# Designs tried in a protein design run: designed miniproteins, single chains, continued (2). Part 55

Each design is a single chain, and the fold is of that chain. pLDDT is the mean over its residues in the fold that is shown.

## One batch from the design tools (miniprotein)

Design m5895
Fold by ESMFold2-Fast:
Structure m5895 (fold): chain A 79 residues (1-79)
Amino acid sequence: MSTDFINLGYVILELMEKVKETHENSEQVVRELHAKLGRAFDTGSVEEAIKINEEMIKLVSEDEELVKRAEQANEWTRS
């Protein structure tokens, strides 16, 4: 597994914590996305992990630095 893919996973987990902190009733959506992330890492599905990150970014627009880091992690993982 590449370092960029592992870093993408950590950024997505950080986004999930931020969503749980700022969004009421987000627990089920975060739980479902966390399960998908686990499957993506188990199967080495880079594109699926990137899609999960894009979905999480949509929920965390107020944290500009975290969004920027997440977008950068997607680009590095695609490269």
Scores: mean pLDDT 78

Design m5896
Fold by ESMFold2-Fast:
Structure m5896 (fold): chain A 103 residues (1-103)
Amino acid sequence: DLEKKLKELEEQKKKLEELGDQEGAEMLSLTILLLEGKIDDEVLEELAKKYGASVEQIRAALRIALGELSDEEIREVTERLKMSDDVKALAASLLNLLNRINS
């Protein structure tokens, strides 16, 4: 149930904000937006600036996190776009969060 999971994530985000874990709260905020399909061009541009990456690299990282790409497609896109370790780490962090939510 997506609606129930989103509510639980919003509650967890508020608790992290109360504890002063702004980085954790921001990562949960991004995960919520990703699950709702609300990642717009403005969010992509902000992430691109934060990670020193292109919008295309960020979009690829989000697709990897959502499980939309096969292992072969992940290898191809990371090589073609020359994705940095920071962008790969973003994809891995989001994938780990999404897997925990879906377990």
Scores: mean pLDDT 81

Design m5897
Fold by ESMFold2-Fast:
Structure m5897 (fold): chain A 63 residues (1-63)
Amino acid sequence: SEEVVLRVTEAELAELEEELKSMSREQIEQIAADLKRKADVLAKQGYLASAELLRAKAEELLK
């Protein structure tokens, strides 16, 4: 279950990478906020690896 959630999260982030190239700074900041919220939900459910992956991506986007 945890491995499945992590794999899905990785696939979603790969798709997001393509979309990010056409986004404005404000849109990227909104995506980063959304990723942090999703990470908090996953962490509360015990999916810590997936949560850390999303937080790391959000921090990378904000630079």
Scores: mean pLDDT 82

Design m5898
Fold by ESMFold2-Fast:
Structure m5898 (fold): chain A 92 residues (1-92)
Amino acid sequence: SDRDKLTEYFHRVVNVLMKEMEKKDVSREERNEVSEQINQISQEVRRMLEQGTPLEELLEFVSEKMVKIAEKLGLPEAAKKIREIREEFLRE
């Protein structure tokens, strides 16, 4: 289902971001800020889903927000992987 695909996508991009933050020794304070931002994105995605937003738009929304977080943290490899996972999920 679209909901299952969205859940899998969200989980994979969050895992990429968390692993790259750990590898680069991102501070606890910055990790806490990112966790709050991820929670806010999750809540917005839930609202968009309840409003009937198409899967493609949800994937693009999550990708855009997660890439911006990665870029602000100076994690270009995380940003690249997040974009690659989006392309994987958008291919039919």
Scores: mean pLDDT 85

Design m5899
Fold by ESMFold2-Fast:
Structure m5899 (fold): chain A 71 residues (1-71)
Amino acid sequence: SRVEELARRIGELLDELEKALKAGDEEKAQQLREEIVRTAEELAAAIPDPTLASLVRATVLQEAERIEKEA
């Protein structure tokens, strides 16, 4: 499903963000952050339940913020 594909893609993007930050690749980290935001918005749009959509979007963005803070 689209939801499953987008969720998997977000996981891959979060892993790549952590790698880019640890490598000091600020340009790649910025590109990945932008793609994470876009993909999280697409995932939320694919979820019919607005409460669940909001929660999923918030969870993805919070995880990206955690990775950035820990790097």
Scores: mean pLDDT 85

Design m5900
Fold by ESMFold2-Fast:
Structure m5900 (fold): chain A 85 residues (1-85)
Amino acid sequence: SIDEEIRDILIETIEEAEELIKQGKEAEAKKVLLEGLDKIIELLEKEGRFDLVEKLKEIKKEIEAEEDGRKALEILKERLSELFS
């Protein structure tokens, strides 16, 4: 299961990105997704969960390669669902 702090960061990151996408601010939404992932990676590194760190870094690279902010958000949601299934 995911730590409550990590869950809260994910919820806030997704909600902020969704709001920015609704405003047509796709580049800003993508930045928010990447910043949220970086915070979670830092927390997982502190906990010594390096297998999850590597998976999140792969997700981060997929998001960095995606030019569409809405698709980037969909990638994050899909990959997180797979990771915590």
Scores: mean pLDDT 83

Design m5901
Fold by ESMFold2-Fast:
Structure m5901 (fold): chain A 110 residues (1-110)
Amino acid sequence: SELEKYKEKLEEIISSDAPLEVKVLGIAKLILEIIGKTEKAGPIVEAAHKGDVEKAVEILKEILKENGFEETIPLLDELVEALKNNDVEKAIEIGKKLIEKLLELKKEKE
């Protein structure tokens, strides 16, 4: 299923040995794919390449708000905090909830 595919990709990103900015970029790209806004990745990629995690997350939140996914922002904040704390298990749990909510909202928007 689409849900299981995205959950598996998320778990691979979070469970990797990559630095924080690379994990955040991977998650941002996954979110943009789910909401159909992959063309918006450029500014997030630039922020992540500079190690500016806060700016990358800020840009992603703006895209989520503009596209009617504002309700997912609290889960995104919790996910980023878990990643900063290197709490892989918690990050995977929160991230899976985030994907579920994104796909639910996407289905409602038709």
Scores: mean pLDDT 88

Design m5902
Fold by ESMFold2-Fast:
Structure m5902 (fold): chain A 100 residues (1-100)
Amino acid sequence: SAAARLAAAKAAMVAALDAAIAELRRLHDQSTDPAERAEIREAITLLETLRREVPTMSLAELRRAIDSLRAYAAGLANPRLRALVEATAATLEALVDQAE
């Protein structure tokens, strides 16, 4: 059951990341500011990398990745982008906590 809970949490995390990436792509397409577009593209790349890695991560690796995502969010200049990445990290943390 522990392995099944972790697998279910990872599937939910991938779905949450897919939703966040889709929202970031929408924000990128709506932006007319080159600096904002560049910051959004960087965030998309980071979340796409995390989405690819999540299926193979241990619980400890997932926790470190979420902490890194929060640290990344704190450095973002755009408040709307920061809020979206912070909300994504919070969702991922809740899913990991349910798996433990």
Scores: mean pLDDT 91

Design m5903
Fold by ESMFold2-Fast:
Structure m5903 (fold): chain A 76 residues (1-76)
Amino acid sequence: MITKEELQEAAREIARELGVKTDGAKYVLVLLVRVNGEYFEVEVPTDDPSKALEIARALQERFPEVEVVGSYTRPR
């Protein structure tokens, strides 16, 4: 069973693999994810919100049980 904390850490790892810096990030990318019929908000600090779709796709490829239902970006 995957937890919200594990999903959030995985999303941050994916962001780092894509070259996105999380320390001192100007924005927070919020991914609305669905797992086993429950919804979670996964927060990824980011200096490049254009990577949102790539992070979402990689997260879903890594965890087939996870569905990204939506995303938005907010200032940090």
Scores: mean pLDDT 77

Design m5904
Fold by ESMFold2-Fast:
Structure m5904 (fold): chain A 75 residues (1-75)
Amino acid sequence: SQQQFQDQVNSLIQQRINIITQSNNLANNYFNTGNQSDYDNTINLNQQSRGIDNQIDDIRSQNPQVQIPDIVIPP
């Protein structure tokens, strides 16, 4: 149903926001400490964020009636 796909997209957007927030915190930690593990974790989280963007795009492509909130895709 449209509502099911809308709810799924909204959930994915919330997951994306959480991942970006975590990535920014780790990047700030790396900037202050030089801890390589924090840097590696930011790369991993950025890949997860891109995976979520791809899932949102796939749902929209197959379900054109689903409204997607304004999502900022990183350049």
Scores: mean pLDDT 79

Design m5905
Fold by ESMFold2-Fast:
Structure m5905 (fold): chain A 61 residues (1-61)
Amino acid sequence: SSEAKRVQEEYIKAFGEYSSKHSSPDIAEALTLMLKGILKSHGPLTDEEVKELKELIEKLK
């Protein structure tokens, strides 16, 4: 859905900003693997998954 795409884009941006501020390779690598898994394994996100990603975006800031 269009909202899932928007939330994924926001998550990628927030993760990029988080990685720039925090030089913790283990955390950055784990988050990158998680994002790749989500994008490749299930296709469009459910409404519940979209809400969970919004919460993760807030935590990354």
Scores: mean pLDDT 65

Design m5906
Fold by ESMFold2-Fast:
Structure m5906 (fold): chain A 60 residues (1-60)
Amino acid sequence: EVEKKIEELRKKAKEHNDEANRLEAQMRASGRFDRELLDRAVEHAVEAIKYIVEMLGLER
């Protein structure tokens, strides 16, 4: 029940964190600063944090 919700939130957090890491790696591979890639990576990182915070609320 609650554990299933936590697992789903963990999966979503991982998916967003993985995408943020992928975009960051892509920016590093380009050898130059790319504002758009950085903004997208930050957006995904923020989404991952939101899911983690929601998960922590369920673990009360």
Scores: mean pLDDT 77

Design m5907
Fold by ESMFold2-Fast:
Structure m5907 (fold): chain A 113 residues (1-113)
Amino acid sequence: MEEERRKKLEERAKILKLTIRGAILVVEKGASEEELKELALKEGLEEEVAEKAARAAVELAKYLLENPEEIPALLEEFEKQIASIKDEFLKKLKEELLEEFKRLLEAVKKKVE
């Protein structure tokens, strides 16, 4: 049903948002995977999901710090994907994720410059 679909999309967007925010904490403060897991649990994620989000956040931060030259291509691809979305609800969720992702990219840029 439409309501169930929207809830699943919102839950997935929340996980991705927390992963991106976690990656920002790794870049700016050197946050550990354990600290990120605890933050995700406090935000209401189940243990297995929180563990995966924390690990993904650490891996994303490391990848971007090691490959800052990939940032323009990643941003362009994300923006291109959003531009192709016809579902207004999904597009809004993806646009909110893009803003969080841009914050992560700025944090990486400051760290490597």
Scores: mean pLDDT 85

Design m5908
Fold by ESMFold2-Fast:
Structure m5908 (fold): chain A 80 residues (1-80)
Amino acid sequence: MYEEILKKIEEEVEKKLEEAKERAKELGVELSEEELEDLRLQGKGYLLSKEIEKEPHPELEKRLAEIEAELTARGLARAA
């Protein structure tokens, strides 16, 4: 079910963000909440695109489009 895929992606992204925070602390750098949100959106978009590549679902494609629109609004996505 696409909802289970979305939940799995969200859990994986949060795990990667915690790893990124620990790495930043090791380097003496603190990631801002804005930087963390940018990384979260990029991570979700990447993982959704990979899941769609394996097994296309209209609901996953819609969610990816929503994330790409948000990334574009934040200046992080490539212009179409």
Scores: mean pLDDT 77

Design m5909
Fold by ESMFold2-Fast:
Structure m5909 (fold): chain A 82 residues (1-82)
Amino acid sequence: STYTITVTVDPTKAEEIAEALLSAIEEIKKKYNATVSISVSDDGTTITITISASDDAKASEAADLLKEKLEEVGATVSISKK
């Protein structure tokens, strides 16, 4: 299963959000054995993250973990299932 996470980045929080994002991705890769793909807009204000795992429960939990971690540092996060 695949989940797409869209993150809107406030430039004043960009470094904090980037650190939280990298930390969360490493946790997701280790804990859920998920594949993570990242695309960043040219101005760095929008990040699109795609999380894929063979198990829907793992993919869903990974997406939720990422959202939780990024919202803790003030990012605006939206999740869509594909």
Scores: mean pLDDT 79

Design m5910
Fold by ESMFold2-Fast:
Structure m5910 (fold): chain A 72 residues (1-72)
Amino acid sequence: ATEEQVKEAADRLALAALLHPNVLRVDVKIEGNKIDITVYASDPEAAREFLEAEAERLKKEYPDIEINITVK
């Protein structure tokens, strides 16, 4: 993946997380082709399931990008 593709994928994932009604805060870290996203949610289980589904969608568009999701 290109640097632009990694940034675009990270931005899309962060925006999706922030638009979820149970999400309170999002922290994103990019390391090469790796995106680490930490989400703080009032319902961590619902947020996790939603974000893992979004990550699978992004993986289809950007197969070289690794996405790691942490929900608290």
Scores: mean pLDDT 81

Design m5911
Fold by ESMFold2-Fast:
Structure m5911 (fold): chain A 65 residues (1-65)
Amino acid sequence: SPPDVEVPPEVDSEAMTLLAEGHDPATLSPEERRRVEAARRWRERLERRVREWQERGLYRPRPPR
């Protein structure tokens, strides 16, 4: 499992989906824009922690099923 990184309240499955779909911020509501920005920052933080954890030998990627 990835390192434990606190998920902000604004980062939910909908926010992650909107981030993944690459919607233009101008087409999103102010609430959706804040959630997408929070999701992007959380994802970057998580990726940095995963990389650090891998370098320290604390995380082994699971083979594809």
Scores: mean pLDDT 67

Design m5912
Fold by ESMFold2-Fast:
Structure m5912 (fold): chain A 61 residues (1-61)
Amino acid sequence: SMEDQILAAVRAAAEEAGLSEEEIAALLRKIRDVLADPSLSVDEKERRILALMLEALERNA
């Protein structure tokens, strides 16, 4: 599914960025919650996922 492809891509990017398995699991949980939210448009989901990824990556700067 598209969701599975997004989650796989996020995991790969987070692993490459050096996030711990615990941090990756937390990030993926938050992204799954966003993807599962029926009140959010596709554009709102994309913006929230991008924000979550940027926050996670900033912690490794």
Scores: mean pLDDT 80

Design m5913
Fold by ESMFold2-Fast:
Structure m5913 (fold): chain A 73 residues (1-73)
Amino acid sequence: MKEEKIKEIERALIRSYAAVEGITLTDEQIEKALKGEFEDLSEKQIEIYNYAKKHAENLLKAHEGGKADARAR
């Protein structure tokens, strides 16, 4: 499903950004971030996650053919 694909992209991007920034993130911390559990993460680790998530969301929107979507929730 497309959500699973986004999670795989997010996981890969989190690892890549963390490596570039020299921030240590374990697989468990990455999984927690993907679940929205940030209590055990530093601000830097959360920043890395947000960067990766935004990148993954932009890739999904580009794949949808570039239409602008805004959802209230």
Scores: mean pLDDT 72

Design m5914
Fold by ESMFold2-Fast:
Structure m5914 (fold): chain A 92 residues (1-92)
Amino acid sequence: SLTQEEVRMLLLRLGSPEEQVELIKKLLELLKRDKVPISQSFLEEVEKLLKEYEAGKLSPEEFLERFDELWHSLPFEERLTIVNFMQEQSLL
């Protein structure tokens, strides 16, 4: 029921850039735990991005810009699956 832009705006409202990265990290952990049916390449790219951020190679803002690019490359049905999962987990 939410557009991609509405989801992004909600994430921006959830706190600082650092808090948004932590939310994405928690989301990744829950998506992998519950084996949610989304692209494995997306999960792997987000995990790689988090490792670069934790290594100090990316600012929170740079992380969020690169995450946004990955998010926009994801099929609509998979984005919808993730948004619904986030709502069920009270992450959004």
Scores: mean pLDDT 79

Design m5915
Fold by ESMFold2-Fast:
Structure m5915 (fold): chain A 57 residues (1-57)
Amino acid sequence: SSHDQRLDQQNQENAQQFAQQLAQKRGGTPEAVAMAQEIAQGIYDSMLTMRDYVNRR
């Protein structure tokens, strides 16, 4: 749905910002950036799973 597309864009932007901030805190290493992006993506996937679960009932 259009709402899901909006949420995807928002989370893409949030992932970039989160990765940037975390990388700065960790000394700006590429590994820190990659880890932050993985975490942000995991959060997004969890939200989608929760939404799907609720919508089934």
Scores: mean pLDDT 70

Design m5916
Fold by ESMFold2-Fast:
Structure m5916 (fold): chain A 72 residues (1-72)
Amino acid sequence: APSQLEQMLSWVKSRLEDIENGTFKSKKELEEAIKILKEGVETILDSEKMSEEDKKKILEEIENFEKKLLNS
C-alpha cells in the first residue's frame, strides 16, 4: 500500500492539476486558489501528525507548482 506521504502527494498533485486545467479570470484568482489549497493542506498535515520533513516535501510541491505556473 502507498505510504501516507505518497497518498497525500497524489491527492495534492490531483488538486494542482484541477487548478492548472481550470479557467481563471485573472492571475489574482489563480493565486487565491493556490493560497486556499496551501492553507487547507497545512491544516490537514498538522491534524495528521505528519513529520516536519514530510510536511516540507508536500508544501514544496505546491510552491514549485506555483512558481512554474506563474512564470509561464
Scores: mean pLDDT 77

Design m5917
Fold by ESMFold2-Fast:
Structure m5917 (fold): chain A 79 residues (1-79)
Amino acid sequence: MEEIKEEIRKNVEEALELLEPIVEEELAKADEEERKEIEAGWEKTRALVDAMLAKAKTKEELEKMLAESKKILEEAKKL
């Protein structure tokens, strides 16, 4: 169970790292209001992932989340 959760977290963090340069460019062009919204969305995304992992109690739920995390990582690599 914990191994699957760890892999999900790793996939999400890798996807976020790949998107970070793009987000940084957007933040550099954004005004203060837009920047706050982007930063809030970024933090909210991490909190949402943690909440979903905490809520998942079955191996089936974790395996579905793992598949989604892999799709997210693959999409991030293509962008």
Scores: mean pLDDT 75

Design m5918
Fold by ESMFold2-Fast:
Structure m5918 (fold): chain A 100 residues (1-100)
Amino acid sequence: SATLEKVEEIARLGEEAIEAIRAGDLETARRLIQEMEKLVRELGEQGQLSEEQEKLLLAAHTYMREAIDAAEAGDLARAERYLAQAREYLKRFLELVKKE
């Protein structure tokens, strides 16, 4: 479905953003997060996301933003801890979407 395709694209963008942060490419990471935010907004406006799904995506987004801030400050250990949290929330989001 179009909804499933957008969900899979959100997950792909999230994983690519995580890898960009790890690589120190914070400009690419910010762009990928913005693309992810656009798709989340579109699905939310269409009523295609549950409250639980939205909370998991918000958590992933928050941790990715905190990872960028930590990376900009040169705290790569803290950035990696935030990226691990972001990845876990993104994984939980995908598992929830596939649960029927």
Scores: mean pLDDT 85

Design m5919
Fold by ESMFold2-Fast:
Structure m5919 (fold): chain A 74 residues (1-74)
Amino acid sequence: SARERALEAVRRRAEEAVRAGVITPEQAETMVGAAEGALDAAARGAPVDVVGEGSEQARLLEELVHLAVEVYRE
């Protein structure tokens, strides 16, 4: 499904960030969960404006949410 493809893309990107030393595996799991929640909101037509404030981790979360929504909307 589009949702499963989006989540797979998010997991792959999160794993790359763990490999690069940007986040821990535990943080990756949390961020994937947040992206899944954003996908569920997008499926209902809700706006998903995630503004990353200041940190590298917040910016990565914003990237993962945008990636998930874009893959889902394809």
Scores: mean pLDDT 74

Design m5920
Fold by ESMFold2-Fast:
Structure m5920 (fold): chain A 78 residues (1-78)
Amino acid sequence: SEVEERVTATTEGLRRLTALVASALQTLHELGIALSDEEYEELVERAIRWLAEHPDASLEEAREAGRELAEEYARRKA
């Protein structure tokens, strides 16, 4: 049904968002970078924007985007 398809799509989107953010946080942790609350909120907003621009992205692509986003924060703090 359309409702089941929409629930599946929403769940998959949330999984991609979780994978992207988790990948970013893991990368930041490995690099020894701490984010402020405001920087964390910006990271989540950037993750949401990236997923909106890449609606067909795989979990692997989302994780890679998260890693790249984290590396940008690391470069800014160096």
Scores: mean pLDDT 81

Design m5921
Fold by ESMFold2-Fast:
Structure m5921 (fold): chain A 101 residues (1-101)
Amino acid sequence: MEEDAEAVLEYLREQGLPDEFIEAFRKIVNATSVEEVREALDKALEILRKHGVLTPELFGILLTLAAQAIERVEPSLPKDKIIEEMTARGAEVARELAAAA
């Protein structure tokens, strides 16, 4: 999983994403607690908003990395609960994107 996450980060860097984004995504991947994952996700979303590049695609990548990190940190947490939380966050951001358009 760590090697797969690093491959995603390398791919995003090759696509020309700023180092600030790659670093924010890496903080999600390297988080050691569920709270750190949530904090890193919120910080990454703030960075995407600041640069005006918060897209459904990049947000989807962030949610996937966050869900994987939570599963790694707290494997006793049911996957359905992780998906439910990420889906709720997705709905909030989707409403924000629609309002900004």
Scores: mean pLDDT 74

Design m5922
Fold by ESMFold2-Fast:
Structure m5922 (fold): chain A 58 residues (1-58)
Amino acid sequence: MTPEQLSKKLAEEAGERSMKIVADMKERAVATGASESQMRLEAMAKGNEAIDELLAKA
């Protein structure tokens, strides 16, 4: 698989994962009263985890 093809597939899967992460973060923020800064930190952590999982599957 070329790097360009891999990047395209990762971007498509990341888009689907990103929607789930955003929905989960919104539910957590409402339930826990998380601040904007905490939401950003959690977004970064979940983003890194999702990318790592996608790369492991690729």
Scores: mean pLDDT 68

Design m5923
Fold by ESMFold2-Fast:
Structure m5923 (fold): chain A 77 residues (1-77)
Amino acid sequence: DALLARAYEEGYREGVRLMETLPEAEADRRVAERKAFLRAAAEQARALGAEGQAALIEARLRGFEEGYAAVKAERAA
């Protein structure tokens, strides 16, 4: 659980930082690339039977998506 929480927190901070440091169009492109990479990595980990590794990647991806969405929502307000 502690490892999953850390992975989520790291992802969240990464998503927030990316959105805060880049122009929106560039951030949107980088977010799409990062999400595709993490999804592929999680699928590969699962295919290899590495369920724990897949769970960590999915927690990081979830955090990343939520961090990105939080900044995007703030900008839309």
Scores: mean pLDDT 85

Design m5924
Fold by ESMFold2-Fast:
Structure m5924 (fold): chain A 106 residues (1-106)
Amino acid sequence: MKKAAVILLTDSPYADEAAKLLVEKAREKGYEVIDVFVLPEAARHVDPETYEPSEEGIELARKALLEAKEKGADVIVTPDTPGARRLVLEAAEKAGLDIPVEFLKI
């Protein structure tokens, strides 16, 4: 059974509900969810028009990705949004992340 860490990039007041939905979708895929990272500050470091992340946003996401790997994650799960895709993929490259990232629609 693959171990998943959930990363949610949102400063929404509905962050807890979004995290719960993403955890439920990961479990439906047969993943054991071992941790949930909610990164509201990282979400604020993404350009709302271009979805380009700042270096600070990339560093916040990179730290979460490395912590997830250290806790034994086999896969990272995040929402399928343009901002999350761009930020998490750039952070994963910078981290040298050797585990897959899956983008799930919620």
Scores: mean pLDDT 81

Design m5925
Fold by ESMFold2-Fast:
Structure m5925 (fold): chain A 57 residues (1-57)
Amino acid sequence: MVEVINELENPTEYEKKLMERLQEVANQAIAEGWSMDEIKAKLREVADQLEKEKAKK
């Protein structure tokens, strides 16, 4: 049987790493007593920064 890997499989790995990173940042902020609004703002900044790094690579 023949199976061809489509190009969407690789983006899934990136998405997993992005989600794990965001969860780590959120957990640290919660542990430090940040408000939910501050956590959301921080996660947005981290996501934007990771997206820029992806574009460079």
Scores: mean pLDDT 67

Design m5926
Fold by ESMFold2-Fast:
Structure m5926 (fold): chain A 70 residues (1-70)
Amino acid sequence: SLEQQAQEAVAKLQLEFFWSRNPEARRVLSDAMVKINDILLSNDPDDPATQEQIIKIIEEALEKAYEILK
């Protein structure tokens, strides 16, 4: 389900942030966490559109963080 995919994406984002030692990568991941929190303060987490937006933000943040680590 989209809900499960969103929950798994959030967990992956949190793990990458906690174990990253690169300050620029951590900043990118932290910024994504702030954006997700802002979305969840104003939107229903059970809404598929909200879940898709969260997944997209996380995927883009992880890709950017991985590019920084190259």
Scores: mean pLDDT 85

Design m5927
Fold by ESMFold2-Fast:
Structure m5927 (fold): chain A 97 residues (1-97)
Amino acid sequence: EINELLREAHRHLLEGADLLAKTSEHPQEVYLKAIGASMLLIAASVSLSLGDRETAIADIEAAREIAEELAKEAPPEAQRKFEEALEHLERALELIR
């Protein structure tokens, strides 16, 4: 369940980044932030598989901050995708704790 939530969050985050990049003056910055959040979510999934819940929580929280920052810049369709990602991340954090 937690890994499914992280995968859905990752999918929505990348979909949001693609939409935001199309309307951004600086698409490279959007993709770099999205890649950073993606790497954090992959690291969190690995940490969970190893039983390291504290590292997983920290990585998910860091990915959440990146998604929130991307949402601030986003047109409505992209903002919705980032909001969906954030909902999945919040649910994952609830289940880990």
Scores: mean pLDDT 85

Design m5928
Fold by ESMFold2-Fast:
Structure m5928 (fold): chain A 61 residues (1-61)
Amino acid sequence: MKLLTIAGGAIMMGKYESAKLLQEYSKVLPEVPPDQGRKILYAAIAGDVEKVREVLEEALK
């Protein structure tokens, strides 16, 4: 799942902080496995920026 797609979803929900974080990480991590992508999407839509960061950091390992 592409991070820029998830960022677009966050913008549509008015969650701009989550969207900015996703755009930043997309430069080093453009895609994630579907399971991690769903976790990030749900957190981003909820506006849980800290949880978005945690899942992205785990995906970088």
Scores: mean pLDDT 82

Design m5929
Fold by ESMFold2-Fast:
Structure m5929 (fold): chain A 67 residues (1-67)
Amino acid sequence: EIDEEVELALGIIAVTIGAKYGDFEGARDLALKIADRTGNKKVGEAAAEILEQAGFTEEAERIREHL
């Protein structure tokens, strides 16, 4: 459980870095994979917020629907 949470946190960090450095498509793909892999609603919601801030509102809604 703790190890999974750490992996999720690292994934969110990677998505954030990708978005910050202009790889918004990679950030979107990573966020979707994190939501699918974890099943953790809170982590998925955080990933969706990152995507919304990056302008990928449809992908953010897709994550929220999957939760």
Scores: mean pLDDT 66

Design m5930
Fold by ESMFold2-Fast:
Structure m5930 (fold): chain A 84 residues (1-84)
Amino acid sequence: SMEEERKRELEEIEFFASLALSEPETRELGERLKEELAKAEESEEARKKARELVEEFSRILSRRLREAVDRGLERSEERKRLEE
């Protein structure tokens, strides 16, 4: 049903807002997500803005994941050089 789909969408946005608020780099984005989420039940415009903010957060997470992988690879090379 549309009500179940909307509840699922709002729960997903709430989850991403909580995750974004947990990190200093994404705190401002999380605050914006929380603001749009408060309006999202009654406003399709707020839901659209929240979806755009989730996409922005997804891009930040993808960048952070790449940076974490790169750091892991650099540390793996440093360990190999120390063992040689």
Scores: mean pLDDT 78

